Designed miniproteins, single chains, continued (4). Designs and how they scored, part 10

Each design is a single chain, and the fold is of that chain. pLDDT is the mean over its residues in the fold that is shown.

## One batch from the design tools (miniprotein)

Design m12315
Fold by ESMFold2-Fast:
Structure m12315 (fold): chain A 97 residues (1-97)
Amino acid sequence: MKELEELSKHPDPTVAEIAREALKAYKEGNLLETVELLGQLASHPDPEVAEKALNVLIELAKKTTDPEVKERIIRMAEQLRDRYPELAEKVIEAAKK
């Protein structure tokens, strides 16, 4: 998860902390927590932070086979559709596979 590792080094300490928590949750197999934390990053006012978080959600959506995790990813992407319609659609399509 290259983009998430980059966010963990972000100069904003809040962004870096949320990204570190998301990496920890992912490594521990807590994918629901990972999606929730990525949703916080994707809601950040900095487009670079939000776009990196959405790209991580696409990667996670492609890798997961858990229907509950897929549903949570779809729900998160739907909330972001107004701000990032193209990336949100890519997240939803990846989760449907």
Scores: mean pLDDT 85

Design m12316
Fold by ESMFold2-Fast:
Structure m12316 (fold): chain A 83 residues (1-83)
Amino acid sequence: SVEEMLEQIREYIEEAAKNPEKRDFYLNGLGSLATTLILEHPEHAPQLIALIREQKAKETDPKLKAQLDQLINQLESLQKLLA
């Protein structure tokens, strides 16, 4: 379900913040799941992007902020292609 996918996305971001040594693993999982959500449920793209923006706003690690910003830009580009 979309709700389960959004919860998993939140978990990946939290784990990326908690475990910098495994960050690339969690961010790869995040990117794949976020892309799948937009492709399968394009109507939920605004909600997904808002969730990632909210998590980015709370983040203090500049590297993780930059990685989340890159993902947001990629997802916004994908959303525009599907419009």
Scores: mean pLDDT 87

Design m12317
Fold by ESMFold2-Fast:
Structure m12317 (fold): chain A 77 residues (1-77)
Amino acid sequence: VKPVKVYLNGREVTDAKLYDENGNEIPLTSASLDKFKVGKKYTLKIPGRPDLEVAVVSIEETEDAVILHLASGETVE
């Protein structure tokens, strides 16, 4: 099982949790790869920040990790 690295609007986010449209947590591991769909919307929870509605922009699988690119209407510093 590989870790998922999450990027929001081009910036890496750590300690994030991702939830589907029904409020179920999606584990950020390669075992959840079939649950990530380009263009589908999810809720992203980041410690210290409001919940964000995000869409999957792209998914890249490497030998060491899955790279998950998300976009939202909120700007991330």
Scores: mean pLDDT 78

Design m12318
Fold by ESMFold2-Fast:
Structure m12318 (fold): chain A 90 residues (1-90)
Amino acid sequence: SPSLQEKVDEILEGIIKDLEKFKKKYPEEKELLDETIKELEKIKNDKSLTPEEKLQKAIEVLEKAISKSKNEEIIDVLNHYKDSLEKLLK
């Protein structure tokens, strides 16, 4: 629905903004966070995707980032975002 689409786009924008801040705090994770931000921006801006498809693709992007991260604080933050998206998907 349009309401779900707006909510999904808002949450993805929030995650992107948070990850931009974490790039400054954790320079060692910059490459991973840059890749993750880029993929999330593509998903957010893809008008061909349904809200459910955006949620599924964003969850996959976050799971990939979690598996590649070497920083426990970043892993915790990414898991928090993943949980938030999963709650919208049901």
Scores: mean pLDDT 88

Design m12319
Fold by ESMFold2-Fast:
Structure m12319 (fold): chain A 72 residues (1-72)
Amino acid sequence: HMSLSEKIILRFLAEAGARDLEANWDKLTPEQAKELIAYLKELVDQAVKDGVISPEEYAELKARLEAVEAKA
């Protein structure tokens, strides 16, 4: 189980990670971009599973990560 503070941190990391990836993906090697996208997808999947983010937030974050993946 997760504490409320752990859930808040997980939500923050998911959003901050997606935002940073969107801003800086072109500065990463293809391998770094692929690994980071995979990690963030797993983190976002875990966040929705644990009820940390809403289904709507999940759909938005996944679409954002997939848009970066399509450009890389």
Scores: mean pLDDT 79

Design m12320
Fold by ESMFold2-Fast:
Structure m12320 (fold): chain A 85 residues (1-85)
Amino acid sequence: MSPEEKAKEIFIKHFTEFLKEVDAYKAANPDATPEELLEKFRQIKEKHLERMKKEMKEAGVPDELIEKSIELFNEFADELEKVLA
């Protein structure tokens, strides 16, 4: 498997878990304010970004590709934040 393929699989895994945790939080906290949801969304994002980074390093993914994956994760999360409000 290429480094790009490894990075993609790890990215999809962690981004999917991020989405599941956000959805679970929203379902458990229907009375949460937009401010509370935004703060929690950002906390969940940071946690999954850190997990993705660690797994990519353990899998031998090059640092440049890890940085690009972090950038993509943040871009997709920022767009999703606008839709989930």
Scores: mean pLDDT 84

Design m12321
Fold by ESMFold2-Fast:
Structure m12321 (fold): chain A 118 residues (1-118)
Amino acid sequence: SAEADAAYQEGLRLLSEATTVEELEEAIAAFEKAIALDPNYARAYYNLGVALYELAKKVSPEEAKKLIEEAVEAYKKALELDPNYVPAFMGLLGLSLEHPDDKELQELVEEYRKKLGI
């Protein structure tokens, strides 16, 4: 919908300009609004994952763990909606490389690698 697209574009603008926790939270809220208006918006889920991971870099390790789990779920949802959306797979791969001790994340990346044939 036009409203979902507008919320998504606002999220992209906010994310590109974000330097603080509060600015990243505004970007996250814009992507969540796009998803609420269009639950099948694969790109909004992908960019929600990006924004959540950028926020994870700026908070405590305990808060970061939860945000990383939410970013993984957002990337998974993007891939469920658009299985060939390589940027969402690259998001999961990037997280797995930065968290080599996360065995569940390593296994998830291998599952999607097999599904994508790479």
Scores: mean pLDDT 90

Design m12322
Fold by ESMFold2-Fast:
Structure m12322 (fold): chain A 95 residues (1-95)
Amino acid sequence: MEKLLEEVEELVKKYEEMVKKKLEELEKKAKEAERKGDLEKAKELEREKVILETASKLILIGVEIDIELALRLGDESFLRKAIQYLKEMIEKMEE
């Protein structure tokens, strides 16, 4: 249990750092598009930023629920589920 909890915490930190970096890049690109007068592109980039921010919050809420279930039920399968899901989301962002 404890080792799996540590792995989840490490993956959460890695995922949060990757999301933060991606959000910063999207914001920078949106501001650059706005400065060039490309309002349509700026709006598209802002939309992508909102979607990523919202989706990442839902993913992290799901992980917190799985942690809570694992601890309350004494069932490590929920931690393994969270680990697998976080690894998949991290891999998708590295592509």
Scores: mean pLDDT 87

Design m12323
Fold by ESMFold2-Fast:
Structure m12323 (fold): chain A 85 residues (1-85)
Amino acid sequence: DKEIEEIIEGLAEEMARERPDMPREELEEGARKAVEALIKAAKEAVKSGEVEAFKEKLEELIKNGPEVVKKAAELALKILEEVLK
């Protein structure tokens, strides 16, 4: 819970670097929705048995994506690993 909130805040900070013109509250809501979507995607990957393919795509995004995408992909990978436990 606290860890998820901290990650949402960190993602919102990265978003703010790219979009300093946007209100912080709007960026935080966007980050929260992105995190929720990543949690949902990780759970669906586990359900469908496509965990390895999803993990590989996340690792590629972490290596080659922009900073906001890297942060989101790192969070998704962590969520995937927690769901697999």
Scores: mean pLDDT 75

Design m12324
Fold by ESMFold2-Fast:
Structure m12324 (fold): chain A 75 residues (1-75)
Amino acid sequence: MKKGVLKITYDLETGTLTVEITDLDTGKVVRVEGIAKTGHEMGELVTEAVRKAREMGIERIERVETDTSGKDTPP
């Protein structure tokens, strides 16, 4: 099975979500980036990155990494 690593970076200041899937066999990276103001929009960007990764032959995500940047804002 071909394995990938999924990395999600969300910039709280700009609302930009960057989704990167790295092919562990080839080192190639699928990158999808866009403005995501809602969880639904975030899910759409992740879904698009996964579709592109499957087109590269990645069948399994071995590890998920998340990074959130920006300042903490109380409720």
Scores: mean pLDDT 76

Design m12325
Fold by ESMFold2-Fast:
Structure m12325 (fold): chain A 70 residues (1-70)
Amino acid sequence: LSPEVKAELEKAKEAIEAGDLEAAEKHLVRAHILGSDSPELLAEIQKAGRALGEGDLEAAIRELERALSL
């Protein structure tokens, strides 16, 4: 996992924990752009984005933690 992608995923997680869902979405979009060469990473980012869109913040955080473990 590149340091740049990791930083954006960590910021997205922090934003969710702070209740700033707009910032969380922004950081997920940046992570998606930076991680575009990794299908496995993109799949986890997309799962996190879907969970965030559905209001399932716990699932969004779990998928972000999975992405961070790559």
Scores: mean pLDDT 84

Design m12326
Fold by ESMFold2-Fast:
Structure m12326 (fold): chain A 77 residues (1-77)
Amino acid sequence: DVKKKIEEIEKEKEKLLKLLEKSKEELEKSYPELVERFGEETAKEIIEGTIESLERMIESIKKLELENLEKEKKKKE
């Protein structure tokens, strides 16, 4: 059944978004350790660059959901 497969994909997508958000949080928690190892300037570049990449992935996933919702709205009109 196609509907069951869609529901499974949506659940996996939700889990992926939660993992990305958690990765961002863990990275922010690691900031003091990175500062101690590499210094403040390098630690900031690592954190900011990685967070930006994670945020872009999250935005891309969310944008795909919005595009799908917009397509469904146009079909209901």
Scores: mean pLDDT 74

Design m12327
Fold by ESMFold2-Fast:
Structure m12327 (fold): chain A 85 residues (1-85)
Amino acid sequence: PPLTPEQQKAINEAWLTYLQSHGLPAPTGVDPSKTLPHALVFLALAQHAGADTSGIDPSTTSVEELEAFMRANPALRALGRQLNG
């Protein structure tokens, strides 16, 4: 179910605060009010790992698309294993 832009921004700002407390910078090229929360977290982690995220639309990308992107990027596969365990 779609969140309102205000709810999406609030959730994204909370996630950014959490990520920044762990030394992760805010992702570039995103609008927090239009970015899906799963895309925001993924972009922050992917950009921190040095992956090129320019092919991802953070307002429409699915979890399945992000999973496929992670599988295609070796640096992100290592990070994904740490997050799952």
Scores: mean pLDDT 73

Design m12328
Fold by ESMFold2-Fast:
Structure m12328 (fold): chain A 99 residues (1-99)
Amino acid sequence: SAAQSLRTGARLARRMAEIASGDPDDIERGVLLLAAGSIYTSTSSAKDLIPPEVRERVQELARKLADAIAAGDTEKAAEYAKELAELLEKEAERLEEEE
């Protein structure tokens, strides 16, 4: 379901926040960049399942997360990853209420 996919994305974003908070090395930062790109691409592909405004916000947060990681701003990366997780969790709850 779309709700289950969003909850999976939220768990990934929570894990990204943990890694960013843990003084990530260059390899771990590379993994975080790939994960952010994966969330961005998956959200784009799910255009018929997720409202445009939610997709735009997820993509905005994924870009900000990627930019923070690339800049070495691990504090901001953790912050954006947490916001992304909360947004995905909230959207999953909304979809579950529609069933």
Scores: mean pLDDT 80

Design m12329
Fold by ESMFold2-Fast:
Structure m12329 (fold): chain A 74 residues (1-74)
Amino acid sequence: SSMDEYRKLILETQKRFAELLNSINDEEKRKEMAEEATKKLNEILKDIYINKISVEEAKKKLEELIKWLEEKAK
């Protein structure tokens, strides 16, 4: 089902977020990035549940968010 696809996608994204955030040695930077990443993730979740975007569009938005966090974690 589409809901199972969304669930798997969100769990995988949260896993990658945790790995990326744990790679940041500076505690203050890690906290700031965690807050910003959570805020961005919540906007995507709003798009999924309220705006009814497709699984394909959700994947694209979540991949862009991961790439953003990867760049900021450097």
Scores: mean pLDDT 82

Design m12330
Fold by ESMFold2-Fast:
Structure m12330 (fold): chain A 60 residues (1-60)
Amino acid sequence: DEALYREGYEAGYEAAKAGKDAAEAEKNGRIASLQGYKVSEAAGLGAEKGAVEAMLERGF
């Protein structure tokens, strides 16, 4: 489901972005992906990608 993947992506991206350092960004992203997987596989996968992209943009 494209909509669920996109919602997951935004959740993971924002969660990782909110982390004060690399370790917190990774933890926040992991939590977001786990919450996404409770809703759907697409949401979980989206959250993983969003978190990774946010971390890469921050240079982690």
Scores: mean pLDDT 85

Design m12331
Fold by ESMFold2-Fast:
Structure m12331 (fold): chain A 100 residues (1-100)
Amino acid sequence: SDAEIAALLGKAVEAARAGDMEKMKELLIETLKLLGEKFGKYDTAERMIEALKAERWEEFLRLAAELVEEHPETEPYIQGMVHALLEAHPDMVLRLERPP
């Protein structure tokens, strides 16, 4: 449900603020699995789970942008996940805002 996804994203942000990267990672993976149940299994979302497990943060952010482009209905949830990651890694904002 939307309430369950919102609750997971809130917990992910709190885990990020507490410096608990493992908990944040678990909550983001669970969020992506629930998105698969809500919207259908997307290959890009599965690749995002792999990136989270491997702590490939820049790949995760690239895939997040790709998923939103392919499936705009995911945008509010993906924005929540990106927010949690940037809360844990505020220096990554500079990398995301860098011109190509």
Scores: mean pLDDT 78

Design m12332
Fold by ESMFold2-Fast:
Structure m12332 (fold): chain A 97 residues (1-97)
Amino acid sequence: NAMEEIDEAIAEGNRAREIGLELASKQKDPLLARETRAVASVVAFLLAGRKMEPKEAADGAERILLNIEKDTFTPEQREALRKAAEEVRKALEEYWK
């Protein structure tokens, strides 16, 4: 049933978001924490709307956020985004072995 698949995808997205938000809450760098929250939100959206692996969703989130902010991102913000995406990817891969 397509509705069951949609509900499962939404649940997976919500779980990915929870994992990312918990990760952000433990980060002392406010820029890294901000980017981790942004990555978690985009990952949740991608997982809810598409059949993809968590690592693909994390990589997709990094590309989407970098492209949106390409003209405004400082080198420090780009590094924070890359670190955030890597940490979210690792956390998701650990959960969805």
Scores: mean pLDDT 78

Design m12333
Fold by ESMFold2-Fast:
Structure m12333 (fold): chain A 80 residues (1-80)
Amino acid sequence: MAEEAIARAQAALAAGDYLEAMRYGREAVRLGLKELEEGADPAKATGRVLAGIGLALHAALLAVRAGEISREEALELLRK
């Protein structure tokens, strides 16, 4: 679940697919929060949420620097 999203975000980031990396980073946050609500190990679920946040933020920065999105668009995509 969230682990697969994190792995996909990392792979996309390594490949230079920054928008896809940001999308999977956000998906990791969503899935990690769902796992937490469903009674998963809080430490593991929280770790996955934080990893997803970090990947999404890093990918968003790189996408803006590459000219793929504006700073305003990045902020909107990072919101819930």
Scores: mean pLDDT 80

Design m12334
Fold by ESMFold2-Fast:
Structure m12334 (fold): chain A 91 residues (1-91)
Amino acid sequence: MKIEIDEEMVESAKKALETIEPKMEEIRAAATLPALDPSAVAEAIEQLRAAGREEEAARAEALAAAKDAKGLLLLTGELIKEEAEKIVKEY
């Protein structure tokens, strides 16, 4: 019924947190922003809406419309970090 988070998932989540945290700092400090794939961004927005995360979906859509690659990467990093922290906390 409830999916039990296994030890392998927890280790993957910890590794993701260790990886994402310095990347968020690098993105924040970056003078040149990486190009984002518009189709991948659109898919991510649809997934956020499907998960009931309308506020984050609306924020991502506004950033995509403004072509704010830095803002989109920071939001994505925050969402990945939040999800990974939930996995680690539940275990």
Scores: mean pLDDT 62

Design m12335
Fold by ESMFold2-Fast:
Structure m12335 (fold): chain A 80 residues (1-80)
Amino acid sequence: SMEEEKKKKIEQILKDLGAKTKDQSFIDEIKKLMKEGYPLWGAILIANSPDKEEAKKEVEELLKKWEEVIRSVEEMLEER
């Protein structure tokens, strides 16, 4: 099933990320990105990406979409 395939992919990503947490340069990259204003999840995605500039653009687009969703939810809650 599609859910089972997604679960296996997530488990593999988590295992790969777990191995990278022992690499000090990976942790330092995450710290640097967080100081630049990226959230932890975004910093991890960028640090894990072979294309840093593309990953940064992707994270920035996701942040904009999240802000739009939050605003829409806040407006709907205010009218209730």
Scores: mean pLDDT 77

Design m12336
Fold by ESMFold2-Fast:
Structure m12336 (fold): chain A 87 residues (1-87)
Amino acid sequence: SLEEEVEAARKQAETLLELAREAGASEEAIEEARKLAEEAIRLWEEYRRTGDEELLEKAVEKEKEFLELIKKNVDPEKLRKVLEKHK
């Protein structure tokens, strides 16, 4: 169902946020990233209801902003250790 897909997307985002926290991201960066993830999920959910491809493009843009924010706010050495732990 759409509700199950939305829940799965939120769980995926929270998993990435926890990995980012372990890699040294600040709580402020985590909260900013969470807002971007929620915006991406809302736009994608609306796309699923309407079929409006412009909403899908906006959702992809927000997802890219989310990933870039995480990358900018993690310690590369800590990220390497976190990824090694989660292999």
Scores: mean pLDDT 84

Design m12337
Fold by ESMFold2-Fast:
Structure m12337 (fold): chain A 76 residues (1-76)
Amino acid sequence: SEEEQAELEALHRRVREIYEKLKSIKPEDITPEKLAEIYREVFGEEVAEAYLKWLKGEISREEFDRVLREAVRREL
């Protein structure tokens, strides 16, 4: 659908932003905390918090994906 295409395109733009931020960081400096900072900058605090909760085992991967997709949809 058109809505699914728009969501996918928005996600692709955000993935490119993550890639651009990651390529300026040394591999040894790519920690869970640094990834959470990048998620915060690209998707906002809610996604960063969900990412950290998923890493701690407080939420499932599916719940994290749901929060991420909801954040992307809010930008449409």
Scores: mean pLDDT 80

Design m12338
Fold by ESMFold2-Fast:
Structure m12338 (fold): chain A 70 residues (1-70)
Amino acid sequence: MDKEIEMAAYAQMARRIREKGLDLEEQRQLFERMDQTIALSRKDPNVYAVLGEQERKLGEEGKRLREELE
């Protein structure tokens, strides 16, 4: 998987978790849905070429949140 695509997806998940105050089970379901979406939408590498610093940091946070669920 392209690292930029993965980080953008995790950043989006971290944002949703923060905004909606999702519990651990909801977070798990969200990450499972993310995996399915990424699998279905593997297409344009240019979409994530300009991923910003703040989004990369959010992506790292989202990745860590998922690791804590395992």
Scores: mean pLDDT 66

Design m12339
Fold by ESMFold2-Fast:
Structure m12339 (fold): chain A 79 residues (1-79)
Amino acid sequence: MIFETLEEAIEEAKKKADVVFIYSKSDLRDLLKAYFISQVDPSLKFAIIFTDLKEEDLETVRVTLKAMGLNVVEIAFVK
């Protein structure tokens, strides 16, 4: 799902997920925070919002999320 503003993406994600994670760059270090939270409570539903992701990075992110085993119920993009 693609949104024009970060605020719209956050509001929609909050309706679907327990934890909303905002990812502002193609840096996987921030995704490690989501991984550690999932180790504390594996039942948590995650929504991830990308604000600066380029189309060329999308597949790398998808593969990484799958490898981490996160329960991701929503992936949203801003711009």
Scores: mean pLDDT 70

Design m12340
Fold by ESMFold2-Fast:
Structure m12340 (fold): chain A 61 residues (1-61)
Amino acid sequence: SVLDMVRAAAAEAGVELSERALRTLAALLANAGVTDRAAIAAGVRSLGGDPEAIANLEAPS
């Protein structure tokens, strides 16, 4: 459910994330207890303004 909310937020904000980045972000948010749609959307919008943060999510860990 968090993953689906992250996908929806990325699409709405026009932020292009790979499936890896979407899964990684969803896992981080879920582990942090961030499951609210508004908080997830705010986090995704913040990422859209930070290319370095996006690159870190896209990179293999």
Scores: mean pLDDT 77

Design m12341
Fold by ESMFold2-Fast:
Structure m12341 (fold): chain A 64 residues (1-64)
Amino acid sequence: GTKVKVTVLETGAAINLDTGKIYKKGEVIEGELVEEREDGELLIKDDETGNRILVGTGKVKITV
């Protein structure tokens, strides 16, 4: 899949579905884009842990 770097612009814009962690503003997530969901949220697989991360669109900066 597409490798992405996600910078969280707002606390709570990204959530780890496997741990329940809520990402804080300024945190960076590196992973692979798995799916775009019907609500426009992105599902990303974390490169280091393999955990599923749900990302809200428009509240993050995404670089490929």
Scores: mean pLDDT 81

Design m12342
Fold by ESMFold2-Fast:
Structure m12342 (fold): chain A 119 residues (1-119)
Amino acid sequence: SVSVEYSVSREEVKHAFRGTREALVVKVTVTVDGQVTTLTLYFFPKPGHDKVELVSIEVEVDSTGDLSVTVTIRLRTGDGVETTVTVTLDASGVLSVAISGARTPEEWPVSVHIEISTE
């Protein structure tokens, strides 16, 4: 059996060298045959982009072999810029992140931090 749940929150996160910053936190939990995989995604607005809001989330799970998970998130920043973030956990356990319209992380309107856990 496969089940998918997600939650969205705003949290103040302490960073060792950047003080406390507000993050949009998206937690995606995928359960396949009793094994739980959790992806926690932290989105920090960059200067000039202000607050981050969730527009949409889509989760695709492939469990036909080794587990793969694709999370597609649409975000809007306070300056009105909409951005699509695609996070892929592949069947080898490798995480990748892509942001639409931006070639390098320096062009991203948000900073992204991802945590993964498996049980």
Scores: mean pLDDT 76

Design m12343
Fold by ESMFold2-Fast:
Structure m12343 (fold): chain A 100 residues (1-100)
Amino acid sequence: EYEKLKEEVEKAAKEAIDKLRSIAANGTPEQRRAALEAIFYVNEIAGLAISAANSGKYPEAVKLGLETLKEMVSATLDQVPEVAERAKKAYEEIKKIFDE
């Protein structure tokens, strides 16, 4: 069932990036920096989740990635630094799953 999960990851990543780009364009210098950092982790997480789905071996990596991307989509301007930190931790955890 990884094809449906890949579609969900792609959709969530696009929505998160569009929102974060808007924050980067209209926020303070601190909010812009946090939004750009968050965009980096969105791209990394989406790539790892899609790779996991394509391999068929790491459903937990796909699940964690998708949950993190959905959190990014729901973030408010004031939450961006905290959400970027959570995305970084999720990215590190997903990488550990691949390092089995």
Scores: mean pLDDT 80

Design m12344
Fold by ESMFold2-Fast:
Structure m12344 (fold): chain A 72 residues (1-72)
Amino acid sequence: GPLTEEEARKLGELGKEYYERAKKETDAARYTGLALRSMGLAWEAYLSLKKQGKEEEGEELFEYAGLGKPVY
């Protein structure tokens, strides 16, 4: 598949790191770039974990990226 469960968790952790950096950024362009990276990484991790039956873990990683819970 596109990501293993372990790879998805690591990707979610990377998304969280970008989110934490974005919160401390004062430059608008840098903030936007970091926030978009955080969102993309968290979303990819969420989808991969959801596909593997780990939706709750995926939601937690998405929430850790500061995006709240995914809504459909």
Scores: mean pLDDT 69

Design m12345
Fold by ESMFold2-Fast:
Structure m12345 (fold): chain A 69 residues (1-69)
Amino acid sequence: LRDEASRLRDLAVEYARRGDLDKARELAREAARLTRDFLVRELGFPPEVAQAHADDFYAEMVAYADRLV
């Protein structure tokens, strides 16, 4: 679900701000997984394209978290 992925993204940012980078990365990975599932199920993306988008999303989240520390 898109809303759940957004919630996990926001939670990952919150943990990164607290300095818990391991938890932030775990939550970012889960948000990326839900984003991939959303793209396949709701938008009809091929799984490989959805996975590429999810990987990009995770990479952006990790880069953002690293900038907060």
Scores: mean pLDDT 74

Design m12346
Fold by ESMFold2-Fast:
Formats: structure tokens, C-alpha cells, sequence
Structure m12346 (fold): chain A 74 residues (1-74)
């Protein structure tokens, strides 16, 4: 649901640089991936009805990668 996605995007948008770097290391993501995902989340939150596909496109990642990442958020 859009409401659930928006909640996860808001969570990601509010993470500190230190939290993003720690999560990136724990998940074995390439450097800068968490920063790109946070930027895409902030942009998507400006939309009335953000989709997982639109966020993935903005972040330059696959929908599968984004879905896995969001599922690993605290």
C-alpha cells in the first residue's frame, strides 16, 4: 500500500549520515547506495502517490534491490 511505502520512505529520509553508512556496511551495499536511496526517498515523498517503481528509477536501482533494502530498515 502507498501509506506503508510512504512510511518507509519517511523513515529512510530521516536517517542520519552515520545510520546510512552503518546500514550500508551491514548490508554489504556499494558505497553511496544508501545516500542515493535517501535522496530518492525525499523526492518521492513530494508525490501524492509514490510507487516503488518510481523510487527505484530515481535511485538508479532495481525494484528488487529497493524492496530488499526497505525490508531491512529498523
Amino acid sequence: RTARLRRRLRQLANMSDAELAALERRLGLPPGTAERLQTAAIAALMERNPSLRAVARLAGVSQATLSRYLSQLP
Scores: mean pLDDT 75

Design m12347
Fold by ESMFold2-Fast:
Formats: C-alpha cells, structure tokens, sequence
Structure m12347 (fold): chain A 100 residues (1-100)
C-alpha cells in the first residue's frame, strides 16, 4: 500500500470538505484547512530522509491546494490556502538544505 497516495487522498478530502463548508460554516472550513496543513507537515517529517519523495509529495499537495483556491469564494479561505502553499514550499527548502 502506498502511504504517500493515502496521505495525498486524505489531504484532498479535507480540502474538498473545506470548500463545501466555506459558505455555511466558515469556522469548520478553517479547521479542515488547519487539519490538512497539519497532515502536510507530518508528511514532510515522514519523508525527511528522502528529498526526492518529499519533493513529489510537496508538488502533489501544492497542486491540490491551487485547485482548491481556484474554487474558493471566501477571501479568508483563499489567504489561508496561500499561506499553506508558502509554508509547504518553505518546509521543502529547509528540509533539503538540512539533509546532510
């Protein structure tokens, strides 16, 4: 079983739930994004010793977040998604730089 694929699928599900909740329950939508961001960080820690796998994971997650942002209507949600992308890119760069 691919743990990476399962983690990406779970992040995708959380992002889709956030989109579904953005107009009816903005607080719940925000929590779903926080959970997705936490899972992304856990994924980076799991792939810390494999920079190539970490990069592929980051590319897949960033793509999902960008697709989610294109469908987002709420400005606060869009800003949170932008911060998630920046956080993931920063973690990837920092992890690679410290991988010695």
Amino acid sequence: MSNTEKMVERIKALLQEALALQETDPEAAKRKLEEANFMARMGFLAYEEDPELAQKFAEQVIKLIRETKALAKDEALKQQLDLMIESIESQLKLGIARHT
Scores: mean pLDDT 78

Design m12348
Fold by ESMFold2-Fast:
Structure m12348 (fold): chain A 98 residues (1-98)
Amino acid sequence: MSEEQKIVSLVVAAELLVVAAEVEIDRLRALVADPSASAEQRQQAIAEARAEAEALEEKIAELEKIIAEGKGDEETRRTLERLRETLARVRRAIAEAE
């Protein structure tokens, strides 16, 4: 009962994190492409993208633990893979901005 609800809530939270990370990637890339953007604006965007990467790493660890315990279904595994792909994209956007 409550365990299934907790897993569903975690998957929903992970999907919201992916959406937030996509927004941060787009923002960072837009700032890097903008010749009028200040160094301070770029540094702030990089710091925010790094915070998002840390949040993604935390959710990846939570989902990996659920899978390792024999819990979670195919949707949980697909969400984990989506988080890993999103984390790689965030890290790449940070590297391109530096």
Scores: mean pLDDT 83

